Designed miniproteins, single chains, continued (3). Designs and how they scored, part 41

Each design is a single chain, and the fold is of that chain. pLDDT is the mean over its residues in the fold that is shown.

## One batch from the design tools (miniprotein)

Design m9406
Fold by ESMFold2-Fast:
Structure m9406 (fold): chain A 74 residues (1-74)
Amino acid sequence: NKVIVKFKEGVSKYEMVDVINSVINKDKSIKPVSAEFLDENTILITFENEEQAKKFIELMKKEPLVESAEFYKP
């Protein structure tokens, strides 16, 4: 239930947070537990269940500043 989101080069951490908050606000069933920046363009977000993570991935893939959104593989 962890999602890794890679933003396009040149996107600031402020813009990344704004995009993520915008996406979460589109679907009230999406409730992140935690979020962690892995680097300047990559954030790891943990959800309570896999269904929330799947919905988040599909919404993030539609965002113009997002390069990729996928399940985190350990």
Scores: mean pLDDT 82

Design m9407
Fold by ESMFold2-Fast:
Structure m9407 (fold): chain A 71 residues (1-71)
Amino acid sequence: SQKDFFVALGLSPEASFPAPRGELLEVSYAGKTYRVSPALLRYVLSSLLNRDLSDWSDAELRALALELMEK
């Protein structure tokens, strides 16, 4: 499933410490916060959806990741 891509990236929900500002995107889902590089998230989502997301903002990528995680 789409949720499994975060597991494949080695990401774990960790709410106890903040991600570095401007370095990582924070994606909050089901009371957990995932931290991921914007470039890596863009790459994974582009591959998963077979679509070029180079022009997408970090906020748009976060919203898309949340939508996919809810399914």
Scores: mean pLDDT 61

Design m9408
Fold by ESMFold2-Fast:
Structure m9408 (fold): chain A 98 residues (1-98)
Amino acid sequence: MLERIRELLRRAIEVAKQALENLDDPEKTVRLFDEVVRLAHEIIRLAQEAGLPDLAEEIYRTLSEALKLGAQGKTKEALEVFIRGFERLLERVDALLA
């Protein structure tokens, strides 16, 4: 389970970075942003199934903060929240797998 969570966190970070690189393409940015949101929900579900409620809560908090910024049209700031939040979580998951 942790290895799958690690894989999805890495993918979510990469997709969010791609969205930041494509801010001049609104359709592509929206599609990539939606993919990050979908991945975040999948990671929350897997963390809950793995008995890692603290991890699930931190991902949910990151998702909620990013969605609030996105709703305000602050797409760049929302993507930066996703990247920073997921990178911190990835470090924690990597430490657990080491």
Scores: mean pLDDT 86

Design m9409
Fold by ESMFold2-Fast:
Structure m9409 (fold): chain A 70 residues (1-70)
Amino acid sequence: RERLGRIARAYQKLNLKGGPEAISTRNIAKEAGLSQRTVYRTVERATGHRASNESLKLVAAAVLGEELAA
């Protein structure tokens, strides 16, 4: 849960700064202070699919939406 939140926040921050072009598993890992492997595994476990820009977007939308709704 905590790692998922860090990934979602990193996605949002990168998207706001550089748009979709700034979004990559590597950039998210660097921004979140995680390894690329940790990002891949966390996203894959949460979505059931291989980590991709689409999977990262879904994770960010779900986690940040839930945090704002709480």
Scores: mean pLDDT 70

Design m9410
Fold by ESMFold2-Fast:
Structure m9410 (fold): chain A 86 residues (1-86)
Amino acid sequence: MTVDQRAAQLRQFFAGDPDLAAIMARMAPAQRDRLFRGIARYLAMYQQGKYDLAQTRAMIRASLVGAGVSDADADRIVDAVVQRFM
């Protein structure tokens, strides 16, 4: 699976949850695209064995917090992404 295909799946997953969609709606379109591509790359690194689970969770969480997501929302999103894609 390509990074672009995974980013598209992430966008669809977030759009399917009203709370996640509301968080994403606060971001500029370019910021949202960078976030989804970043998460997709970290998931790809996990699948390739370059990152372990803890590293992947930490990188996704840091990207969310860096994008202005609260610590509590970032932790919830990381758990949802891990459950769905890892």
Scores: mean pLDDT 83

Design m9411
Fold by ESMFold2-Fast:
Structure m9411 (fold): chain A 80 residues (1-80)
Amino acid sequence: VLEEIEKLKEESLKTATPREQKILEDSYKIVVEALNSTDPEKREQLLGDLLVRSVQLYQEGYGLAFSTINQMTNLVLESQ
């Protein structure tokens, strides 16, 4: 799961602008923290906040960040 998330991030970074690269890197760190969390409440909070932010990013024109964040989040949820 972690390797799949990392690969997805790396693939998205190939087409991302420098601004979007920072968004993707910051989002990846949150996804990894959620994946490694043993606290279900903390995991839910991290992923929930990230999904809300992804919608805001889509509205701001960061469609790649939106799609990548949602795909990474789904990989964490499917691993449970």
Scores: mean pLDDT 80

Design m9412
Fold by ESMFold2-Fast:
Structure m9412 (fold): chain A 100 residues (1-100)
Amino acid sequence: SAPSAEELREEIGRLLEEHAVALRQGDVARARELHARILELLEQLSTVESRETVLAFLESQITYERVLADEARARGREEGAALEEEAAKQLTAMRDSVLA
């Protein structure tokens, strides 16, 4: 049973919230696990949605990851901030691939 685009977006949103919680708690191992799962689901989303819809979603997520990086940095969680910056970089590369 393949998930719908809406189900994938909702799951990605939930995992991003869990990722923010893991960073607030200093659980770097959990944050890395969630980050990897988010990237996997974004790859799945790109196979079931239009280019325009995926692009809009990716742009929103890039902004969100940058906010999370700033929040982690403000809390002295440099490793967490680096993970969010890496997530934003990977999402930016995926966005740029969609734009090509």
Scores: mean pLDDT 78

Design m9413
Fold by ESMFold2-Fast:
Structure m9413 (fold): chain A 100 residues (1-100)
Amino acid sequence: MSAGEKIIELLEKGKESFDEETKKVVDKAIEEIKKNPNDEEVLLSVVLALALWIQQHPETPKEFYELVLELAKILEEESKDPKVKEQARLLAEIVEKLLE
């Protein structure tokens, strides 16, 4: 399974637990990844957008923070582009800090 496919599965599983506003954000992320599931820069952009959503909406459930952290870790592990791996690692550190 590709990184994009793994990310889609986690987003689809996670969204059922979220409020309507957060579900819309997750649905947009899934749609964007489905268009370009093997484009690691697109995957990184989507995970970055989700992390930015957390920063703008700190009231978002902790489960969503944990979901975004898991997505960043998958992208770090599965990506072939060293630049994407490095950015995903930094993003994971930022989201982990937001969980504190």
Scores: mean pLDDT 83

Design m9414
Fold by ESMFold2-Fast:
Structure m9414 (fold): chain A 101 residues (1-101)
Amino acid sequence: DLSREQRVALAIIGLAADRALELGADPAKVQAIVSEAGARLIAGGDPAEIATEAAKELFGLAYGVPAEEITKEDLIAWLEERKDTLDEYADVDAMKELLRR
């Protein structure tokens, strides 16, 4: 079974992937990022690092900018702006806490 932190990391990655697809990102590139992040989590990698790196890459694809131009603060601001909608389906506070690491 996945740990709570691994589940929170997967939720962050899934939301970032959904956003990238909504904005017209290449599904093959999104799938590659998600698959690599999932494999790293299963291999026992740090959930906070993996979720942060994958979310930055997915948002980079979504907005057409390099992943290194996406900050943790950008990701946290996106979650906060959508808290009312996302809180119906996701623990936004847990996601924000993981990204702040």
Scores: mean pLDDT 81

Design m9415
Fold by ESMFold2-Fast:
Structure m9415 (fold): chain A 65 residues (1-65)
Amino acid sequence: SVREEVLRRMEETVRASRGRSREEQIQALVKAVSDIREEHPDLPLDELSQVVAHAARLLAREEAE
C-alpha cells in the first residue's frame, strides 16, 4: 500500500541521515515529505500526518539513545 511504502521511505530517510547534523536530518525529512506529496498528491492529510509523526519519533529516539 502507499502508506506502507511511505512509512518505509521515511524510516529509510531517518536511518540514512544517522551521523549527520540535526539540520541535515530535518532537511532530508522535509525533502522526503515533499517528494511523497509530489508523487502521491491524493494522499490523505491524516495519513501524511501520521507518517511525519512516526519519522519525528524515530529521530527523537536517536537523540535520546
Scores: mean pLDDT 76

Design m9416
Fold by ESMFold2-Fast:
Structure m9416 (fold): chain A 80 residues (1-80)
Amino acid sequence: KQLELRNEVIRITIELGKLWLKAQAAKDAGNEEEVRKLIEKMKELKERLKEISKDMNAEQQKAVESVIKTIENQIKNLEE
């Protein structure tokens, strides 16, 4: 079960990285509508990470918290 949770966190983290790159490209193109949609998807995956982390041990929860903080900073930069 813990290995499955770890693999799910990795998959979501990779997807968030892809969304971040797409959002930056959309922002550079001036596509504010697309940026908003991508931010919404990033926020949804961030909440999914929080839910998954509840079933993990304290060390893994701390690692996921660091990932969430990075995503929150990325979203703030996109919203400027």
Scores: mean pLDDT 85

Design m9417
Fold by ESMFold2-Fast:
Structure m9417 (fold): chain A 70 residues (1-70)
Amino acid sequence: MLRYSGTLTVNGEPVEVEVEAELDENGNATYVRVRVSSASREAAEELAERIRRELEAEGIPVEIEVEVKP
């Protein structure tokens, strides 16, 4: 299992990203879970869609959760 967390700026808004990846014995991602949190729903959804498109293009199963923080 690989875990990553960070903050990105999308449309001027900070967006927190947490990624948890299940890896096989060769280090290839077999499943990815992503949590995206922002005070801006628009910023969070834009980043979530970008991440989903990239991972799906590589054939990696992905689950994305979008949270709007007050």
Scores: mean pLDDT 79

Design m9418
Fold by ESMFold2-Fast:
Structure m9418 (fold): chain A 70 residues (1-70)
Amino acid sequence: SPLDRMRELVEEAFKNNPILRSEYLRILDGVGDLLRAGDTQEAVDALRTLTSIMPEEYRPELERLVREIS
């Protein structure tokens, strides 16, 4: 799923920072809950915020994954 791929990207980006890794994975869990509840706009807004704060090298793939969900 797009969310599982986003989790992989977060785990890779923050593999040496367990605190930030855990924090961003919690954001993705919350996004999953919003999508299951049908709150797609709130989920997409949260994902766009997450994408903007990720390292530059991960942003193009994250932007593609957000478009799959949108």
Scores: mean pLDDT 85

Design m9419
Fold by ESMFold2-Fast:
Structure m9419 (fold): chain A 101 residues (1-101)
Amino acid sequence: MPKIEIIAPKKIKGGKDIIVTSIVKNLKPGHQYLLQVKAKNLKTGETRKTDPILFTGDQFKKKFIIKGTKAGDTYQIQDILYDKDTKKFYKGDPINVKVIK
């Protein structure tokens, strides 16, 4: 089973960027994958997704930046991985980033 991990700060000051690192491991050699990051603002309910990123290999690491953070917001970030060869979807565990004053 693929291992999906997100590295992000648990708290960030309003107006600073959230730097999110997505790490995917335990991939099947030779398979093509699509990685998409979903960020949900828990205060507003707005959900944004990145364009899917196509990659191959045993592991993948990608950095994303969430800009325009406002104090009082909380972002729930989750990775979605699609295996194009098996046509299976995998979801990582969501993490929350709290935006403080």
Scores: mean pLDDT 84

Design m9420
Fold by ESMFold2-Fast:
Structure m9420 (fold): chain A 93 residues (1-93)
Amino acid sequence: SAKELAERARKLADEAAANPDMTPGEVAQKLNELFTLYEEGKKLSPEALRAAVEALRRVVDMLERIGAHPDAIKQAREAVEKAEKEAEKLLSQ
């Protein structure tokens, strides 16, 4: 299931990155889906947690590269920064 979670997170990230015309609401929905996978990853293993955080970073990087809506990029950056901070705290325990 950890591998399946990582693959699903990557697929959601790729799907979000493929649509630069996403509305802020659609970006929020995809981020919520990724955060659900991140929460599941926290319960499975450190490897699953790292995979989920990496998928979130990939979404931000791709959205910036394709010139997505500025509000969408800002929301994604804030979400990833929060997730990375939480993951670092969990992995340091």
Scores: mean pLDDT 65

Design m9421
Fold by ESMFold2-Fast:
Structure m9421 (fold): chain A 55 residues (1-55)
Amino acid sequence: SEKVEAARENYRLALESAEKLLNDPSLTDEQKQRLKEQIENARRLFDEHLARLEA
């Protein structure tokens, strides 16, 4: 359970950092789109990681 909790917390912190970047006015629309794609990829990888930790 500690490993699952650590994985969730690490993902939450990474997501918060990425969301702050999405609000950065210096980022271009292309950079924001790539970041959104990276966030979705990270979510899928996180879901797979949690499944392995719970198995």
Scores: mean pLDDT 80

Design m9422
Fold by ESMFold2-Fast:
Structure m9422 (fold): chain A 91 residues (1-91)
Amino acid sequence: SKEKIKKLAIEFAKLVDELLSDQPELRDRILREVGELVYAVLNKEPKEKIDEKISRLKAVVDEAAARLTPEQAAQLRAAYDKFIEELKKIY
């Protein structure tokens, strides 16, 4: 469902905005990668392309997590894992 994918992306984006409110460059990079991934999924791009976008998003999430407290980093990683797991159930 297109709406379900958008809802998952919005929920993840909201947490990213909250956790990275003082790190706007990293926040914007994550949100851009989320947009790229959502676009690829909605346009039914090949699995290899979607996997590449997932890997790009993970790299920026890991970079951002390194700049957060351990508690905030765990929260960000858990939200990322949930987003990707739920997204994979849809496509």
Scores: mean pLDDT 88

Design m9423
Fold by ESMFold2-Fast:
Structure m9423 (fold): chain A 104 residues (1-104)
Amino acid sequence: MEEEKLKEIKEELIKLTEKLIDELVEGKISLEEALERLAEETQKLLSKLKNEEYIEELKYLGVVLSMILRLAVKDPEKAYELLELLKESVEKAAEELYKNFDLK
C-alpha cells in the first residue's frame, strides 16, 4: 500500500536525520554534507511515491528535517527533542522549530 510505503519512508528519513545529527555533533561531517545527504535520500524516496498528496507530505517532512539539522549545529539536545516530537506530529515539531529560528 502507498500509505504503508509513506510510513516506512518517513521512519527511514527520521533515522537518517538522527544519524546525520550524531555525525555532525561528532565532527565527522559538515552541515553542508549532512544537508546534501538528506536531500539526496529524500529525492530518491520521493521517486517511490505516485500519490501527489504523499509526495507533498514527504517534501514538507524533508524541509522540517533540514531545519532540525541546521538547529543541531547550535543546539544538538533540542534537535534530538524535535526529532522525537516529529515521530508524534510533524506539525508540532515544525511549530517548535519555528520558535527556535524566530521565523515568521
Scores: mean pLDDT 79

Design m9424
Fold by ESMFold2-Fast:
Structure m9424 (fold): chain A 55 residues (1-55)
Amino acid sequence: SAADEAAAEEFYNKVAAKMEKEKTNVDQTRELLREEVEKYGNPAVKAVADRWMSL
């Protein structure tokens, strides 16, 4: 849905900004993404996180 897409985009931008500011490595990014996925419970957000975690 449009709401799910908007939530996924907002989540992606938030994570990207946090990674840039904190200069997180891959392991730190995976940990952060796990926490954010648990917080939101949105399937579109989980799909974005899964993509980041497979990097």
Scores: mean pLDDT 68

Design m9425
Fold by ESMFold2-Fast:
Structure m9425 (fold): chain A 120 residues (1-120)
Amino acid sequence: SSMEKEKEKKKKEIEELLKNLLKISDPQKVQQTIDKIKKLIKDLEPEKYQKLYAQYKAELQAKIAAMPNLNQQILYVGTELGISTLEMLTANSIEKALEALARRDAAEEALAELRAQAAA
């Protein structure tokens, strides 16, 4: 009962944050809103998030490994991060937001790793 009410509250908060996300023009406020959505989704659907995140991370790493050039890898992952960010901004359901978030987090981590390699 108490846990079900807490899940419903988090679900409504996610839906409201998603609805307002496209109305935000300040990039810093957009990022803060995405971070709030991320925390709520991970609390609401931790197993689904982790499964999708691990899947997208593995798929992304396989595609990167097939690319011979570090600059092409960075461009590809940067593009995936851009696409998943747009999908997050335009998500009209918790399910779509969860998928977009998992893809975005996988791409963000991969991009950071590739940029570290380029700087070494």
Scores: mean pLDDT 86

Design m9426
Fold by ESMFold2-Fast:
Structure m9426 (fold): chain A 94 residues (1-94)
Amino acid sequence: EEEVLEARRKILELFDKAVEAYRKGNKSEALKLLDEAIDLARQAREKYPEWKEEFDIDIEALRVMKKLIEEGKSPEEAYTEAMRLAAERFVERR
């Protein structure tokens, strides 16, 4: 659906901006952008219940990225682990 794709595009855009902010050393900005992405995913999850599983995976990936940034992991380590856990969650649900 067009609206679902638009919501996911905005979430991805915020995620990419957060990763870039963290690479530039702007930890606070990165965490803020991740919180915005999580909030959008939660809103989309409620608005589009048929896509709940996809948005749940998005939220898990964003939460993992946030946690790893808070733990001081490098941008590459945080990104790789968040994506890896998102893929694992997706497989576990099938």
Scores: mean pLDDT 82

Design m9427
Fold by ESMFold2-Fast:
Structure m9427 (fold): chain A 100 residues (1-100)
Amino acid sequence: SKEEEIQKLKKEIAELFEKAQEAVDNNNVEEFIKIVEEMKKLLKKLGELADIPEEEIEKFIKEIDEILEKLKKGELSLEEAFLKIKKIVNEFMTKIDEAV
């Protein structure tokens, strides 16, 4: 069911957050970026399943991309980037929960 697919994606995203925390703890910027890129794909799929408007999904993805760009330029620490991405994803999850 659609509800089962949403719950599976939420679990996979939570598992990616655990992996992202490990990358932060190991100061591994390259691995962190790879994990967040995978997370972006799952967030897009989750938003589509929850019938979130494409424009709103793209706004959240763009906010994540801006954080990753700042991280790549050394304008944010790994810890700061992780905290900001967690906040963005939590706001997205709130919209998912309100939509279903």
Scores: mean pLDDT 88

Design m9428
Fold by ESMFold2-Fast:
Structure m9428 (fold): chain A 111 residues (1-111)
Amino acid sequence: SEEVKKAVELLEKYGPRRLFQLAYVFAPVAHLFVDDKLLSALIGLLNGLIEAGSDKVKPYALSFEEAKLLRPGFNLDEKIYEEGRKTGEELAKANPELLKEVEDIVLRFAS
């Protein structure tokens, strides 16, 4: 989808740390710049990256129910979310350096 492609472009341009900030810190207050479809793609992509990681990081992927609560009136697009999740998992498996960076970010915030 267009939204998953945009989420990947943002990941490639800004890196995973900025993408986590966009999805969890910025997007809840910036409805004009990150619509529900793009937010669904971002959450999917990030969860796919985390779920490809070690058992220590997997619990930090947002549940489906937690993802729905990220901002008032958010309508999670399940199809775009799932496409993003699969794309994130594939990217992590293809790029061990990206996976390591994601795990380092998650573990740093878990401490």
Scores: mean pLDDT 80

Design m9429
Fold by ESMFold2-Fast:
Structure m9429 (fold): chain A 78 residues (1-78)
Amino acid sequence: SEQEILEEILKAIKEKFPDIYEKATQIMNEGLEQGLSVIEVFELTLRTLLDQGLISLRQAGELVELYVKVLDEQLKRE
């Protein structure tokens, strides 16, 4: 579910990037309230963190890999 995907992403962010956890949670919640999908919320979060200088381009790449892994694990359960 979308909630499970977001919970797993936020859990991994808290563990690997604790300094950005609160900001990421805020952006994701705001995006969900605007009716954005999980992928749109993640894209918005990533762009906002990059634009504000809170993450490097390398860290952005790591977050994308984490997101893809979480999505793949949720979607591949046949």
Scores: mean pLDDT 80

Design m9430
Fold by ESMFold2-Fast:
Structure m9430 (fold): chain A 84 residues (1-84)
Amino acid sequence: MKYTEEQIEAETLVTFAAIYLVMGKKDYERGNLDAAEEAYQKAIELAKKSIELARKVGDNETLKAAEQILKDAQELLEKIRKER
């Protein structure tokens, strides 16, 4: 089975989005709200790009993963904004 370049890119983007989500959670736990906000914003950006590519290539597994990361990152970003 050979992946298309766009499938590999979608999977790479969702992986980086997940890493930024985890980094943001760690920064939040440490009280670094500005760093957490920046990490969640990066997770949102990467997840959105992954969603666009996953839809284009019909990668439903990557699409579901990216949509979940997008939702989680948006909810966590909103939580930080309510703490200001």
Scores: mean pLDDT 85

Design m9431
Fold by ESMFold2-Fast:
Structure m9431 (fold): chain A 89 residues (1-89)
Amino acid sequence: SELHKEAEKEDKELAEKFREYIKKNLKTQEEIERLEELLKKAAEKESKEKNIPFEIALNYIYKVAYILIEEHGYKLEDIFKSLEEVVKE
C-alpha cells in the first residue's frame, strides 16, 4: 500500500541519519563494525519475526536506534547494551 511505501521511505531517511551519527561519534573501525554486526543481527531477527525483507527491517532497526538517541536521551553505549540484549533473546 502507499502508506507502507511512505513508512519505508521515512525509515530509510532516519536510518541514514543514524549512519551519519555513528560516523561522527565512533572513532575506531572496530567499534563501528561491532555496532553494525549487532544492528544486522537485530534486523535479521525482526525480518524473520515480521516476515519482511531484511533491508526494510535493517532501516527500521537503525531508525529506532536514532529515535532512542534523539528523543529519549540514549547514548551509543545504551544502544550497544540494548542491541546485545535483543540478540540474546
Scores: mean pLDDT 83

Design m9432
Fold by ESMFold2-Fast:
Structure m9432 (fold): chain A 62 residues (1-62)
Amino acid sequence: SELEELRQRIRELRNRYSDLFDEYLALRDTDPEKAKEISEEMQRLSDEIRRLQAEVRELEAR
C-alpha cells in the first residue's frame, strides 16, 4: 500500500541519516570540510523525512 511504502521509505532515510551522523562524528575534528558536506546531506534527509511524515499523517487522517 502507499502508506506502507511511505513508512518503509522513512525507515530507509532514517537509517541513512544515522549512518551519516556516525560519519560526521568521525570526521568533524579531522576533516571539517567533509563533515560540512555530510551535515548538509543530513539536513536534506531530515527535510525529506519531515515531508514524508506529513504525507503519512495526511493519509492516516481519512
Scores: mean pLDDT 87

Design m9433
Fold by ESMFold2-Fast:
Structure m9433 (fold): chain A 66 residues (1-66)
Amino acid sequence: YFDKVIEEKEKSIREKAMEIEAVDTNEGKEFYEKQKEELRDFKKSIEEFERMQAAAEGAAVANRLA
């Protein structure tokens, strides 16, 4: 699910970047960089979530064996 959300966001950002590049403005470049930073933060949040899920899974297995 999250991988698809990230891919859709990346696609949207690329499409926006192509539109902005057509007008060749500093404002457009600034917008593109901001969108890339937001996507990076989103990816980091997903990685943290996946890490927590793996830790919880390990703890659950240990509790079943104990």
Scores: mean pLDDT 68

Design m9434
Fold by ESMFold2-Fast:
Structure m9434 (fold): chain A 95 residues (1-95)
Amino acid sequence: MKKKLEETIKQLEEDVAIAQRALDLARSRGASPTVIEALEEYLRGLQEALELAKKGAKPSDVTAHHVGAVLRAVGIAVQDPEAAEEFERLYLEAK
C-alpha cells in the first residue's frame, strides 16, 4: 500500500503541474471563461487529492477526489459547445 501511495503522489504532482501549465496557457491566450473555470476547478481538485494522498488517506478516497476533479472539469467544459475541444487542446499542449 505505501509503495502504491508514493507512486500516486508522484502522478498527482505531475498532473497538478500539467493542469497549472494548461491554466497558464488558457489565461495567456484569452481562452473562454468556461475553459478557465474548468481548468481552475480541475487544478483545485487535483491539489485536494494530492493533499489527501500526502496525509496518508485511503487510496479509494484519493481516487474519488481525483475522479471528482475530472468530472467537475468536464461538466463545466461541456456547457460551452467549443469549450470541451479547447480544454482538451490546452491540456495536451501542457503535457
Scores: mean pLDDT 78

Design m9435
Fold by ESMFold2-Fast:
Structure m9435 (fold): chain A 78 residues (1-78)
Amino acid sequence: LNKRLAEILREAAEKLSDPEAREALLELADEIESSDLTAESAIAMVELTLRQLGASEEFIEEVVERLREAVREAEEEE
């Protein structure tokens, strides 16, 4: 699951034009992939990080929904 969440974050980072925001999201993706965070904690960290970076509410909702979809898919397989 955490690897899939990290993949989604790396894809989202490519959509960002701000190098600082892109780097922050890539660092967060690496942290989530390497950590034993619960899906709920990982999603909360992503939402907080995107808000801190000044991302639009629409962008935050899109990323969070993609993460929640990945969690639902993983729950069905595990």
Scores: mean pLDDT 77

Design m9436
Fold by ESMFold2-Fast:
Structure m9436 (fold): chain A 91 residues (1-91)
Amino acid sequence: ASREEIEREAAASLAIMQLYLAREAAKAGDFEAAVASAETAKRLVEETDLPRREEIIELLEEAIRAAKAGDAEAAVEYLEKAIELLAEEAG
């Protein structure tokens, strides 16, 4: 495996971890932390070549929007959908 291939695989795994952190932050009402973790996950996903990358990014943009609006329920829903898709594609 090349360094680039290892870095892409690492990016997907790190993105999943950031999404779990964002979800827990949103559930706790810590919208600042939820936005920061979701934005970090979005940047990591943008570095991948996953087939459903665009769909995952769209879900993350919706999660960030909901978190910025203080909508914990919507933010958690979008984050959970993004986690499921990213885990399926990276698995």
Scores: mean pLDDT 83

Design m9437
Fold by ESMFold2-Fast:
Structure m9437 (fold): chain A 95 residues (1-95)
Amino acid sequence: PLSLRRANPALRAILAEVGDTREVNTGVDIGGAVMEWLRQRGLIEPAPPGKYHEAVVDLSGTPLAEVTGRSSLRLSDGETWRAFFDKQTTVVENP
């Protein structure tokens, strides 16, 4: 499980701006909130159900630049999104 309390402050700012004040439990929840934040900012366009358009997003001046350590992000790059989650959250194993 993932915890909002252990998230990077920039990621917490994104979640607060989307309006999600709940503690996030999965990387899918965080990913969904980030994609919604990008849509609200007009940085990505709505895609057909089940898919996202391939786009390069300029992260300059956004909290995502701090979270990812990058000035741009390719949305179809699964390795970039994995690195994003790995850097920003602590995975806690169920005992």
Scores: mean pLDDT 51

Design m9438
Fold by ESMFold2-Fast:
Structure m9438 (fold): chain A 75 residues (1-75)
Amino acid sequence: ARKELLEKPYKEGVEIAKESAEKAKELKEKLKALLAEVDAELARAEAAGLVDESGLPAYEFQKAVVDAYIKGLEA
């Protein structure tokens, strides 16, 4: 039967789509993990008295840029 020839391309296409979606999801999770690590490092620096109010706006800007990239990956 020729059903196997049609089923194989369909299954291969589904696997490629899954792999692409999985890679995008992995990248998004890595970016979220990076934001969490930056938050933890900032908290340690503040506790040690190494960050003043002048540093906070730059940090918030960096978080906003990474968040925009994550949203771009979702679109």
Scores: mean pLDDT 64

Design m9439
Fold by ESMFold2-Fast:
Formats: structure tokens, sequence, C-alpha cells
Structure m9439 (fold): chain A 100 residues (1-100)
């Protein structure tokens, strides 16, 4: 069994993915998909939804930059801080995602 902290982080990540789906207007990923695949999928669907609403576009830009532009250069500590910023912006509880 995975440590409880890791399991909780995965559960929180799924909740965040559902909120991202709601905000961006993308479908929820297959539950069998990895978190990395969910981030990739969200990025692809963001492309279709860009510009459909000002708030949605800004939130999508933040998420898109985090896992497509910043993920390769951001440290683990800054990654955690960015996730907290996204959680606050989306109005969801704080969560921890694995870095893609």
Amino acid sequence: TLPEVVIRSLEDSREAQERLSERLGIPVMDPSASLEEMYRYAGEYYQEKAGTSEEGRKLADMVFELYTKEAETITDNLWALRLEEIAEELGIPKFAFPKP
C-alpha cells in the first residue's frame, strides 16, 4: 500500500483535475490515466478552449505554463508553491501534484 500522504495527494490531484475540467470546459480524463497524461490532455484541450472566456483563458494559461513551460525548469519547492497559487485561483483546497 502506498503511504497515506501519497494516496491523499493523488486524491487531491483528481479533485483538482475535476475543477480544471469544469473551468476549462474539457472532459475529465479516464481514471486509469497517469497524472502526467492528465496534465498533457488538459494542455491539448486548453488549445481548443483558448479565448472562449477571459477568466477561463487566464486560468488555462496559468495551468498550461506550469506543466508545459515551467515544469522543465522549476524546482520542486517552487512547483509546490505554483500548485498552491493555482488552487487559490481555482478556489479549491490546497493539493500536491507530482512534477510531470
Scores: mean pLDDT 51

